# Ledger of designs, part 50: designed miniproteins, single chains, continued (3)

Each design is a single chain, and the fold is of that chain. pLDDT is the mean over its residues in the fold that is shown.

## One batch from the design tools (miniprotein)

Design m9716
Fold by ESMFold2-Fast:
Structure m9716 (fold): chain A 88 residues (1-88)
Amino acid sequence: MTKIEILLTKEKIIIKDKETGEVLGEISSSAPPEFIKDSIKKLIKAIETKTGKPVEVTIYVKNAKEEVVNAVLEGLKEAGAKYKVVYL
């Protein structure tokens, strides 16, 4: 499995490879929810296609708006990714 971390802050959504710490993407938390959802979905699908492995995501929520959290979760759900949410 490919393990991904997503950190949700008030300002940014930061997507990292858990094993390497490499930043795979950043999205502004001020972006429209539909854009956040589509961006997350596309990124997860791209990772699955490139690796040939299912993606498992741990989401860390630190002072993020509920609308932003929901957009990320919807994107992951539409991509068919396994995820776990941790509130900091």
Scores: mean pLDDT 84

Design m9717
Fold by ESMFold2-Fast:
Order: C-alpha cells, then sequence, then structure tokens
Structure m9717 (fold): chain A 95 residues (1-95)
C-alpha cells in the first residue's frame, strides 16, 4: 500500500467516526477514529511530511478524546476536544 492509499482509508474512517459522534454513538466513534488514527500513522511512516495525514491524525485523536468524554458525561472536556477536532477538520478542508 502507498501513503496515499493509507491516507484515503484514514479519511474514510474519520468521516464514519464523525457521523457516529453526531449520532451520540460514542463507542462506534472511538472505534472508527482509532482506525483513522492507525491508518494516518501508517501514511506518516511512509511519508513523514504528509500534512494531510498529520491533520487526520490530530483530528482523530481529538475525536477519540471527545467521544471518551461523552461516555463519561464530561461535557467540558467534550467541548474542548470537539472544538480542537473542528479546527483540525477546517485545516484539512483548506489543503
Amino acid sequence: MTAEEYLKLAEEYLEQAERALHNMDFQSAIQYATLAKEYADRALSLDPNNEKAKLVRIASDHLIKAAQAGLNNDYSTFLLHYGAFLDARRQLEEL
């Protein structure tokens, strides 16, 4: 697999994670975001300068933390990490 193929998988799983989060399916959001992060890390192992893969990794990490906070009813931590996720997603859209 190429870095581009791993990045495409990472983006697809990140989209599934975001959809699960919006449905308040925090467990599925964690599972999909973990896969997104793993594939982004694989892309970065092949191309360390891939800015898109770095942003997918950052977005995925914050989405995992937001979903974990959601499971714990920690609204303040949820908003903090969801905000950071939105910032990373916006940067992804500008690439």
Scores: mean pLDDT 90

Design m9718
Fold by ESMFold2-Fast:
Structure m9718 (fold): chain A 75 residues (1-75)
Amino acid sequence: SLMSLDEIEALVEQGVDDFIAWLEKNRDNLTPEQIQSLVDGVIAQIRRMAAAGLLRPALAERLIARLRAAREKLT
């Protein structure tokens, strides 16, 4: 069966939460350049999903803001 937009959005929010937690846990094993590259990759994926209509713009903007804040904190 097809997933609903709400189900996709919930999975993406959970994925961002898990990714940030993983970065925080592993920050001593990652260079600032690796953290920047990984975060920029996830931001690019979120932008592509929003362009495809899989995320509402307001949610995409909030997730990107959280990822940018995490990058600044960890680099």
Scores: mean pLDDT 89

Design m9719
Fold by ESMFold2-Fast:
Structure m9719 (fold): chain A 64 residues (1-64)
Amino acid sequence: MMEELERLIAEGERLLKEYNASKETRREFAFLEASGVLAWLAGNKEKLEEYIERLRRLIEEIKK
């Protein structure tokens, strides 16, 4: 169980790095980078998975 959460956190960190590299971010997406969000969500696997999926979709939208 802990390994799954660890994997999701790593995935989220990679997506955040990609998001920041785009440099064409909208203000609406800024809240997803709030400090501690990944750590806070790590207590809830379902919410962490939702966060990662949402972040992935936002990155796709930014990339065009």
Scores: mean pLDDT 60

Design m9720
Fold by ESMFold2-Fast:
Structure m9720 (fold): chain A 94 residues (1-94)
Amino acid sequence: PLTLEVLSEEELEALEKKFEENMKKWEELYKEGKLTEEEYELLKWTYEQQMKLLELLRKAYETGDPSYLEEALAYAEALEPELAARQAAVDAKR
């Protein structure tokens, strides 16, 4: 139940920038040897899912079709247990 509303252009741009900045920070940490390969792959996967969600939210804004918001919510809810399982697997190796 995070976003049942169509986000504004400003809110969408802010989210995109935040996700891109986070990914850039993770890449820098990996290059500095502060992240393992497994941790970096998990973060790359997370970024890909964030970009997919953002695309659905942008379509909701552009079309005015609330079905894209429902798809984004369902996608986000499905990702939560998978992300938790992937994080636990990474933690168990370290």
Scores: mean pLDDT 78

Design m9721
Fold by ESMFold2-Fast:
Structure m9721 (fold): chain A 91 residues (1-91)
Amino acid sequence: SALEEEIARLEREAALAHGLAAVARAAIDKGMSVDGVATHVRIAYAEYLGENLEWAEARALAAEIVANKEQVYADYEARAREAERRAAELR
């Protein structure tokens, strides 16, 4: 049903957001390069969305993460919580 599809979409969005927050946290803790972060961004998209993110797009997201690590971490964790809340409301 459309409701089940929307719940599944929100659950995937929450999983990706948690994954990207973990990448931002690792970038803070380990001082990862843009290329290192881009590799992990591509892995997260493949794992949680089944999507092969283009390298140029992954590098653009990685550059944003590296430039604003703590804010990006907070933003992705907030997105994950919001997606989880919306999914729970639809159940």
Scores: mean pLDDT 82

Design m9722
Fold by ESMFold2-Fast:
Structure m9722 (fold): chain A 94 residues (1-94)
Amino acid sequence: MSIKEELYELGKKYGVSEEKVERLWSIVEKANPGAYVGAADAAFLIIELNPSEEKFEEYLKQLEKAVELPDPKESHEAATRIAMELARELARRR
């Protein structure tokens, strides 16, 4: 299954709208190769968290800034950091 298809299926499972999933995919899609995996991981974690509208917009903005960083190394590190922070937040709820 493609990353896009997996994001949409996960969105259905966790009750995240197709509009929100599309917004997450648009960010992942434009990530450079070094940041792509971290951005995809962060997008999956945002869907699993199914956060409030306010927190969703905060995460979306953080992820977009990370993938738009002109230095591939800084972009990779930023996307990975976001994914790690989201994973920690999800773990706290379990």
Scores: mean pLDDT 84

Design m9723
Fold by ESMFold2-Fast:
Structure m9723 (fold): chain A 61 residues (1-61)
Amino acid sequence: SANSFLMAGAVYESQDNKDLALKAYQKGVEALEKFPDPLESVESRLHTIEKAKARIEELKA
């Protein structure tokens, strides 16, 4: 699920494993964009996507 990828990204980032963190966050964002939870608000989903994208950009820098 998208949530499991985002959690994995955070765990890898905390372990200073930037490559795996980046890949996990990218998969999480893709899952949120293609398979949104119908019970999740649009605002909550967009906020989660924006946070994950911000982490992706920081990891690329």
Scores: mean pLDDT 79

Design m9724
Fold by ESMFold2-Fast:
Formats: C-alpha cells, sequence, structure tokens
Structure m9724 (fold): chain A 74 residues (1-74)
C-alpha cells in the first residue's frame, strides 16, 4: 500500500540518520503488519544496509529489537 511504502521510506531515512529508536519502531511495525510488500521492502532494505547480519533478521528483530538498535548505532 502507499502507507507501507511511505513507512519503508521513513525507515530508510531513520537508518541513514542513525535514529535507532525510530528505525526499530518502524521495522517492528512493518514486520507486524504481515503485508508481503512491507516484509519484502524491510528485508531488502536491511540486507542492502547490513548484509546477512543476524540482528537484521526479521525473527531476531521481533525477539530482540534492541540488537537492531545497536547495529544501526554502530
Amino acid sequence: SAADRAAAEELRRAIEARDAERAVALTVGLLRSFSEDAVTAVGELLRERFGDHEAADPVAILRDPAALARLIEA
């Protein structure tokens, strides 16, 4: 949806700004939406920025969002 695309764009900006709190909140929200487009966009963006880092895995993010925050801050 347009809202999911706008949220993914906000996530990209939050990561670029190293705003870990906002980036984690947006990522968790998009993953919990269960939208195929949202999950795909999040996965592609995180893989582009962090590669195959375990803290960027969707299941790991939902278990320990703080690990993603530390990765973004690094």
Scores: mean pLDDT 78

Design m9725
Fold by ESMFold2-Fast:
Structure m9725 (fold): chain A 89 residues (1-89)
Amino acid sequence: MVKEKVEKKVEEINKEAIKLLLEYGGSNSTSKEVREKLEYSLKSIFIADFIERQMAENPEDVSPEAKALAERARKLYEELVKKLEKEYS
C-alpha cells in the first residue's frame, strides 16, 4: 500500500522526464526555454531510469558518458526512493 503510492509517484515523474527527453531531445531547433527545461529534467535523478531501460533494450546504443551519468543519477534516485518510503511509512 505505502510502497505502491511511492512507486506510482516515481513512475509519474519518470514518464514526465522521458516525455521531455523524447519530445525535445531529437529537435534540431530547440528554443532556449525548452533547453532549460530539458537541462532541468536531465539534472533530475529520473534520467537514470530512462538510460537503464535503454541499456536493457539496446546496450550498444548507450554511450560511455550516458552510462556514467546513469550511475551517478541512480545513486540519487535510490536515495530519493528511500526517503519517500520513509515519509509514507
Scores: mean pLDDT 57

Design m9726
Fold by ESMFold2-Fast:
Order: structure tokens, then sequence, then C-alpha cells
Structure m9726 (fold): chain A 58 residues (1-58)
């Protein structure tokens, strides 16, 4: 959780995107790197297809 928050802030993600990444780690069992990429894809790029692909690949 703390690592997700730290790395998310380093990537310039919003608090909402960081919270989404934390939830992906906890609920979907994603790695920190994959969860942050998925949250960025959705919250920055609006790329739902990439978000779903990353979540489903885990």
Amino acid sequence: TEEVERRGRELGLSDEAIEAAINLVRDAGLSVDVALEAARAYHVDGDVTRLLALVNAA
C-alpha cells in the first residue's frame, strides 16, 4: 500500500488513481507495477481496454 502510494505520486497520478491502484493490488491481486500501469491507463489515458487487459492478465 505505501509503495503503491509512493510510486503513484512519483508518476504524477491523482489521489483517486492511486486509490484505484491500491484497490487493484488488494482486490485483484495485481503487482504494484501492473496496478499502477492499469490505474494510469484508465485515469490518464482513458484506456478501458488496457485497464481490463492488465487486470484480466493477472
Scores: mean pLDDT 76

Design m9727
Fold by ESMFold2-Fast:
Structure m9727 (fold): chain A 86 residues (1-86)
Amino acid sequence: DAAEAMALAVEAHILLDQGNYAQAISLAEKALALNPNFAGAYTVLGNAYLNQGDLAKAIANYNNALALNPANATAQAGLAAAKAKL
């Protein structure tokens, strides 16, 4: 449900901050399985892949977040950072 998707995305963000990118990706993907229109989960995936050096997946996930919410400042900043590393 929406509450579970939100809880998973919050946990994924905490794992991101701890540098546990693989677990952050797993939880963000579970959040998207529950709510495929959850822009926040796409930004977590973008940030995790960016930190792992997977620029193509980072860019794709930031673009998905921006398609859902063009004003998402985190996704805009992440996309710019990913493109700067190309």
Scores: mean pLDDT 85

Design m9728
Fold by ESMFold2-Fast:
Structure m9728 (fold): chain A 66 residues (1-66)
Amino acid sequence: SKANIEAAEELGKKLSEKFSPTAAIAAQLVYQRALDGGASREEAEAIARKTAEEVEKSLKALKEKK
């Protein structure tokens, strides 16, 4: 729904303050999918934040392994 898209964009902007663009975009997509699947905002945000943290950790690991 439009409301789910707008909520996801808002979360993406908030996460972009602390995370890379790649992590913030991944979290935004996961948040939208969770909301579209019927998850609560609290559940969706928890999943999205965990996704952002995991993406950042993976990016750090790739950068350190040359």
Scores: mean pLDDT 81

Design m9729
Fold by ESMFold2-Fast:
Structure m9729 (fold): chain A 82 residues (1-82)
Amino acid sequence: MDKRLILQAIGLILRAMGLLLDARYYLKQGDAEKAIELAKEAIRLAREAQRLARQAGDDGLVRIAERLIKEAEEIIKEAKEL
């Protein structure tokens, strides 16, 4: 496996996780626009991580990235109901 791709994917996953925590916080505060903005950025980073993880052959990181995308999509759906 390409260790550089794995490290880049991990970095993107950690950043996406941070954005999702922030998005959940703003969702709780009733700031739908900010929650959607952060969740969309998390999807962008998670999709990049998924691509890099696939190139590296790391199925575990691919699954983590897919889960983060799903969580972000759920936040966007909840925010649209505010």
Scores: mean pLDDT 89

Design m9730
Fold by ESMFold2-Fast:
Structure m9730 (fold): chain A 77 residues (1-77)
Amino acid sequence: MEEAIKAIEEAAKKANPEASEKLRQIAEELRKLSEQDLPEEVKRQALRRAAELVRQIGEHYGEDLSEAAEKLLEAAE
């Protein structure tokens, strides 16, 4: 999970301001989730949802976020 969160944060540094803000919000939510004692299935579902959102942000803002989305999916396995 930490590797996936870092990938989103690195993508946010390179993205345009609107995409960057949305990416940082996703990273913050995942960080809060990672600090909670939740079932692994709940955490994996959140990572899969985050990957979908990151991909949608990439499409809407013309940003290449494929690597961040892939790391989220890997963390969900």
Scores: mean pLDDT 81

Design m9731
Fold by ESMFold2-Fast:
Structure m9731 (fold): chain A 87 residues (1-87)
Amino acid sequence: MFEELEELAAAAIRNAARLLGLSASEEEIRAAARGIAEAIARLSEEDQREIAELLRRAAEAKTAEEAVEALERAAAALTEAMRRAAA
């Protein structure tokens, strides 16, 4: 699961950067993906599954708008899950 989350996060970031015309090093993408995967891995299996699906949508997006919307939804879901876990 963790390795799969890291790979999905990396793919999502890489695809969004490409669609937005941004240049990011593979090291920067991998570092960001690891941090995101570590945050997600601490959540419930249900929340992990929801966020993984949103990351997959971002990774498979064909337009910058679709990629950004999927990433924004993933960030919102992560924030809400972290808030519930802290309560």
Scores: mean pLDDT 82

Design m9732
Fold by ESMFold2-Fast:
Structure m9732 (fold): chain A 98 residues (1-98)
Amino acid sequence: MREEIDELVEAMQAASDPEKAIELAKKYVDEGKTDLAYFIALVAELSGNYEAALEVYRLLAEKDGSPEVYRRIADVAEKLGQTDLAEEWRKKAEELEK
């Protein structure tokens, strides 16, 4: 729990650098720390690093195919102007919800 605070601070700092955000998130996903990887994606998205956020959400989708993660991929892809990709992931999320 205390070490998790230090990891969250490291994740926040890494999320401001697209390359470091992806690298650290991949490590956390491989270690089963999907909550930390999700936090990196959220901070990257808030910081305007949409490409890094997209890659991290994709890594999360490979481990945990929840419709919520799919919708976040679609939202970030839309912000990047990748409309076709956004539509594909949005459709997948809707299919999983019903």
Scores: mean pLDDT 77

Design m9733
Fold by ESMFold2-Fast:
Structure m9733 (fold): chain A 130 residues (1-130)
Amino acid sequence: SLEDKRKEVIKDVERAVRELPEEVRRFLELLLEGRLGEEEQEIVERAAEKLNLSRGDANLTLRLTAAIAIALQNEEVDVSELSRITRLLPSLIRAYFREAIVDGKIVRSLLVEYLRKNGMSDEVIDLLEQ
């Protein structure tokens, strides 16, 4: 089901935060600065190896992790703005975070509830709010 797929993705995000905190931090920093292209391949390759994922799945996991971090660090964030920063399609952001979206914005309080519902630990949520 779509709910099972969301739980699987949230588990991959949690693993990335726990096992790759430096790679996650660097990827987010480069995305926010618009400089990802300088180091993207190296970070994605390391994530793929450590998480035992394909490069495509590792890239998606890192971008979704960045999207969650950005949304948790703000009261609200526009889906269009989050798409611009993370380079995820707006439709993909809506598919993964639908329950946390109100009037085209991801709302932090709804995102926290959504992440908890899908099995993310409070420790990982706290790390992503930094």
Scores: mean pLDDT 87

Design m9734
Fold by ESMFold2-Fast:
Structure m9734 (fold): chain A 67 residues (1-67)
Amino acid sequence: MKELLRAASTMAKLALEAEKGVISPETLEEATRFDPRVREAYEEGLEKLKELATKRADEYIEEIKKL
């Protein structure tokens, strides 16, 4: 449960940072540990990064609800 909460929080934070256009290197690295596709999305652009981070946050929240 704590790992899923951390993953959801990290992805949500990354989505907010992408919307603001200022990405923390620590948030990006931690999010990449949860999903390697985060790095590819970052290389493609902030809109793709926000879409992926939002989707992954929602997926982790749904997984938590099933526990």
Scores: mean pLDDT 82

Design m9735
Fold by ESMFold2-Fast:
Structure m9735 (fold): chain A 61 residues (1-61)
Amino acid sequence: MSEEERAAALLAELQAWVDEHYAATGRYPSIEEMVARARELAARLDLPEALTARLLEGLRL
């Protein structure tokens, strides 16, 4: 699996998690919670920290 494929998987799973959080609580997760979840997903998908940081910058986090 390429880094691009893993990055796409991270973004898709992060979006699904955000949607589930909103459905369960009626609120979007905080920036801090989203960053923590994104880093957890990155570790699970074996993405390098530098690539993860760049993706989070794209999300304006």
Scores: mean pLDDT 74

Design m9736
Fold by ESMFold2-Fast:
Structure m9736 (fold): chain A 55 residues (1-55)
Amino acid sequence: SADAIRAEVTAEALRRAKKALEEMDKQGITDWDEIEAKFREIAAEYQAELAARLA
């Protein structure tokens, strides 16, 4: 169902965000602009994947 797909894609995006945050923290990245850019990238990937799977 569409709801199941949305739930799965959302869960995947959250896992990606968590992993990205952990990797940036490990690398000592503290520049908020860089962190925000990474989260915007993940959000764009989330929207694209959601659109592709629901089409």
Scores: mean pLDDT 83

Design m9737
Fold by ESMFold2-Fast:
Order: sequence, then C-alpha cells, then structure tokens
Structure m9737 (fold): chain A 76 residues (1-76)
Amino acid sequence: SEEDKILEEMLKLAAEVGKAAAEALKAHADDPAKVAQIQQLIQQTEAQFKAAVDAKDLAGFKALAEQTKAQLAAIK
C-alpha cells in the first residue's frame, strides 16, 4: 500500500541517520565534549522525527534526515 511505502522509506532514512550518528560517535570517541554534542543533537531531533512520522510527512522526514546528517558531518 501507499502507507507501507511511506513507512518503508522513513525506515530507510532513519537507518541512514543512525549510521551517520554511529560513525560520528566513533570518529569522536576520544573527545567527551564532541560525544556530548552528538548525543544532544540526536535528542533534539528525535521529537521532530516523531512528529513527522505521526503526521505521515515523508517530505518533512527527508528534510530532517538530510539536515541531521549534514550537522553530524560538520562536527570536527
């Protein structure tokens, strides 16, 4: 169904964000301040991702996923 396709795409995007977060945490494992920054970013975006899922807003979910991945990649 169309609803199943939306859920499947959201799950795929969520997996990509999760992988990016794991890679960022691994890259900064020796820096407690950067680890805290990454964890805070994840916590701040969780509510927004949940709101997009509840609204079945695939476009909003995609935009949040891209923004979150970019923010994770910007941590040096």
Scores: mean pLDDT 86

Design m9738
Fold by ESMFold2-Fast:
Structure m9738 (fold): chain A 103 residues (1-103)
Amino acid sequence: SLEEILRRLDEAYERFIQRLREVLKDDPETAEEAIRRLKELYEQMKKAIENRDLDGVREVLLELARFLTELMARYPDKADELEAVFGELLTELHRIIRELEAL
């Protein structure tokens, strides 16, 4: 159901933010700035899913990929950890997209 998809998105986002804070714990100001940007992308993703707007969902995925690239450039010593954290979120988002297409 759409409600179950949105619930899983909320859960994935909360896990993602928690893990991102841990990876960036040595720079809390930049972590909170990154979290603000990610919250904007989360709200865009949630709206796109609610409207069954697959193009909107794809646009947010591209923005997440760009954001990961920017963070990896800023924190090269944390690049592997950042890729792992974003990879888990992207895996869940791809699962959500497949289920949304089946509705």
Scores: mean pLDDT 82

Design m9739
Fold by ESMFold2-Fast:
Structure m9739 (fold): chain A 105 residues (1-105)
Amino acid sequence: SFEESVEKFKEYLKKKGIELKELSFSVEQTSETTVRGKFLFEYIKDGNLIKYEVEVDHSYDKNETTLSYKKIDYEKGKEEEFTGLASDYEVKETETFEVEIVPKK
């Protein structure tokens, strides 16, 4: 079940020194031809509270996806955000379950 998957994911993250505080996903229709997915991921790593907010807008008539990304590090008071076409960005993953989204060079 979804609940069992969430509990297994929490145990996996705990083994990596990460404490899951919030994990949510929602999908809403924003127009006749546009759908928005929202993903919220909030966790503690090395005593620091980190929050990710990702919104993905898909337009069926344009066959186009836009991505809005926001990362907040509450201990450091640092915020990173961007908005653009999903195709213009790449995802970098680290061994420590960190994801970085950067413009394609």
Scores: mean pLDDT 67

Design m9740
Fold by ESMFold2-Fast:
Structure m9740 (fold): chain A 72 residues (1-72)
Amino acid sequence: MEIEMPEIDPNDSELELAIKITSAQLTNIGKEIDALLKSPEEDREKVAEELQKQRKAMMEEIRKQYAEWLAA
């Protein structure tokens, strides 16, 4: 699954930042649901574990981008 990342610009307003992050999160939730539904029942546990790893990595990257935005 390709993770949708928000494109945070230092000039983004707080509202624009919130919209970008929320939109990316909703898109990724949809992709996760699709991946699970398309997976064979026997593979769903493995798919769920992989999605959890990807979600953790995505959240760490979003936190990094948010910290850079706050510093700007």
Scores: mean pLDDT 75

Design m9741
Fold by ESMFold2-Fast:
Structure m9741 (fold): chain A 69 residues (1-69)
Amino acid sequence: SMNNQQFVDSAQNVINDPTVNSRILGRIVYDMLIRLGVDPDTARRISDRVSRSIDDGRRQVQQLIQQIQ
């Protein structure tokens, strides 16, 4: 399984990709929230909202990177 540093590095690479779409960002947000211990129903609701906006998705991933360390 990926350790926290490898996971953070992978998430950073995703948000730095200028061709990233909001669906990919939503999946990353979901995975990060689950890793932080958020329940699946709450994580899915947050990731669904993120999947509507690339800018919001990138901001959410950046904030979650700071929490995982």
Scores: mean pLDDT 80

Design m9742
Fold by ESMFold2-Fast:
Structure m9742 (fold): chain A 73 residues (1-73)
Amino acid sequence: MVSDEAARAAAEALGVTPEEARWAIENGDPQKAQELVERGVGAPVTPQMSGGALAAAAHYAGDKEAAERARSL
């Protein structure tokens, strides 16, 4: 499970809602994660960039499981 703090940190970093950030990490779909981040940021990103951004935000929030899951995208 993704912590509320990790979801909030990812949402703030990427310009998306905490619910969308949690969905992207939990579902592990790189294409959907990329589309979500591109919509929030308003600029093209790669799947690796979206996964890396989510992983970094979760890591800074202290949620190691969420960070590992996002890194796998």
Scores: mean pLDDT 67

Design m9743
Fold by ESMFold2-Fast:
Structure m9743 (fold): chain A 96 residues (1-96)
Amino acid sequence: MEALDEEEQEYLKMGRKLVEMLLEVERWVAEQSTGEVGEQNRRTAEELEELLRKSEEGDPEAIARLILLGQAIAGKAPSTLEELKKKYEEILKKLK
């Protein structure tokens, strides 16, 4: 198992910040919404919180997802599904 390089660590930080911001937005919308719409935003908030928690616990899949999100923010995301899958697998190999 190889360690994450400096670039991957930077993307992880970016992805984590994005998910933290999205979590705050989803929580805020859930508080303003009622019925089914509010329930959907609460479920999305729970999923985002779980993703952050798993990444903090060292879950390889959660970490890989956050790195890919960070690359997307940086404009460095893979352009095709095949390239995306390859990058995801490369990150998983480093963490497993």
Scores: mean pLDDT 79

Design m9744
Fold by ESMFold2-Fast:
Structure m9744 (fold): chain A 55 residues (1-55)
Amino acid sequence: MDAAELAERAREAALAGDAEKGQRLGTLGVAMSPTDEEAAAAGALAAEGFREAGF
């Protein structure tokens, strides 16, 4: 399982209203990212999902 997949799952969870799961998956995706750029992208994707969901 790679960081990009975790970031996408985090966004899906946030949009479905599961903030706890989204936060957990987003944090894991950032932690597993091999570069700072990929970590920033994973974090931004998760955060945007939360914003779109109204959190």
Scores: mean pLDDT 70

Design m9745
Fold by ESMFold2-Fast:
Structure m9745 (fold): chain A 100 residues (1-100)
Amino acid sequence: SLKEKLIAILEEMAARVRELIARRAPPEEILGVLKSGMHEMVSLVEAEAPDNEAYRAFIDDLGKRLGEVADLVNQGRWDEALRALERMLAEQTAKIEAVP
């Protein structure tokens, strides 16, 4: 289902970003993973549910939260970036699961 695909992409993106944050990888590498994951999820929603308001709201909020993680990474605020990532993963997963 679309929900299962979105959750899988979100979990894989978060797992990869978590590993990169743990080893304090270059911000450019972390931002690349965030952008790639966002692009994949946007493309999937546009292909499978382009007129679904709940999925559009999910994508809009996801973009904002990934931007917050990116800003913290760019500032070298590693512990805060990790907390923001984990919070984003939990809240965005719940939003996907709540879509009718």
Scores: mean pLDDT 89

Design m9746
Fold by ESMFold2-Fast:
Structure m9746 (fold): chain A 72 residues (1-72)
Amino acid sequence: VSVFEQTKHMFVFLAVATEVDLAEKRNLPIPEAEIKAMIDRLKEALAVSTNPKIRAKIEEVIARAEEMLKKS
């Protein structure tokens, strides 16, 4: 995996993590389809990430998004 590919997926991860954080803090209702799309994007970022600390953060955000999906 190239450094450019990892950098691209890092920005995607940060954008999704921000969306999940804002939704949790603001009690914003997110449609099930959008939550599933966020989880899919996070799983793609996880697949190309090689840094253990970053992988742990991505897995944390996936778990939070899956929890939101269960409450929908």
Scores: mean pLDDT 74

Design m9747
Fold by ESMFold2-Fast:
Structure m9747 (fold): chain A 90 residues (1-90)
Amino acid sequence: GVSYSVTAFDKQGNVIKTKRNLPSLEEAKKWAEKAFKEGAEWVVIEKTYDDGSRVLEIYLRVDGKPVLVQRIHIHPDGSAEALVQRPLPS
């Protein structure tokens, strides 16, 4: 199976909110929207697979909505690759 978690960060990179064991990406996105309303600048949605591989999707708030800016695949051996890398807004 797969599980989702959401971690929200402030401008300084401090964790301000975490939610684990979410059943779907849709629920994870709902939690991300709540975190953005609570002042988060960045949210990471992590999808974890049974083999230990993970996909991290990094979202930032644009016009009050989460926008995907980076996607990173972390393999079971701990090696990582960027699948999507976009410039950060200045």
Scores: mean pLDDT 79

Design m9748
Fold by ESMFold2-Fast:
Structure m9748 (fold): chain A 65 residues (1-65)
Amino acid sequence: SEKQRVIEEVTIGILGAEAGARRVRLEGKTVYLYAKVETEEQREGIRRGEAELKAMGYEVVFYEE
């Protein structure tokens, strides 16, 4: 489904950048992403994921833990 695809893409992007993904939640067209960011590589991964989701018409709210 579209919901599963969006969550999967965010998770893969974060893991690909070795970021610590904690939780992902989707409500309507808003994606809530929770992650701990300790490196520049993780931060870049999150930025790429945000850009991809926004390109697909989703709003992204990121919470750093």
Scores: mean pLDDT 69

Design m9749
Fold by ESMFold2-Fast:
Structure m9749 (fold): chain A 57 residues (1-57)
Amino acid sequence: GAAVEAARARLAEVEARAATLTDPVAQKVADHEIAEFRALLEEAETDAAVAARLAGL
């Protein structure tokens, strides 16, 4: 649905931003944030309330 699509767009934005990082420590932090966001997105595909909250971020 639209909420999941919005969450995917936000994940793509975060991944694009992470791709510009050159600092190994910053890259590890970005990798962790991306992994956490992907976990929330996977949960959002099952739970409409989680999807709505992610779309609101």
Scores: mean pLDDT 75

Design m9750
Fold by ESMFold2-Fast:
Structure m9750 (fold): chain A 69 residues (1-69)
Amino acid sequence: SLEEEVKRAREKIPEIAKELKENEEEALKALATQEAAPSELAALREKYPEIEDAEKLLEELLKKQVEKL
C-alpha cells in the first residue's frame, strides 16, 4: 500500500536523525512537521545527508499518492 510506504518513509526520517543525535529535538520537530523554514531544512540536510536521502524517498511516495487521488 502506498499509504503504508509513506508512513514507513516518514518514520524512517526521524529514525535516521535519532541515530545521529538523540538530543536534536528541534531537528526532529522540523522534519515531523515537514513545513519548517527552507533555511532550517537546508541546514539539516547539510549536517545529515542520510536524512536528505530519506526525504527524497518520502517526496517520491507523496507524489505518487497525489497522482492516485
Scores: mean pLDDT 58

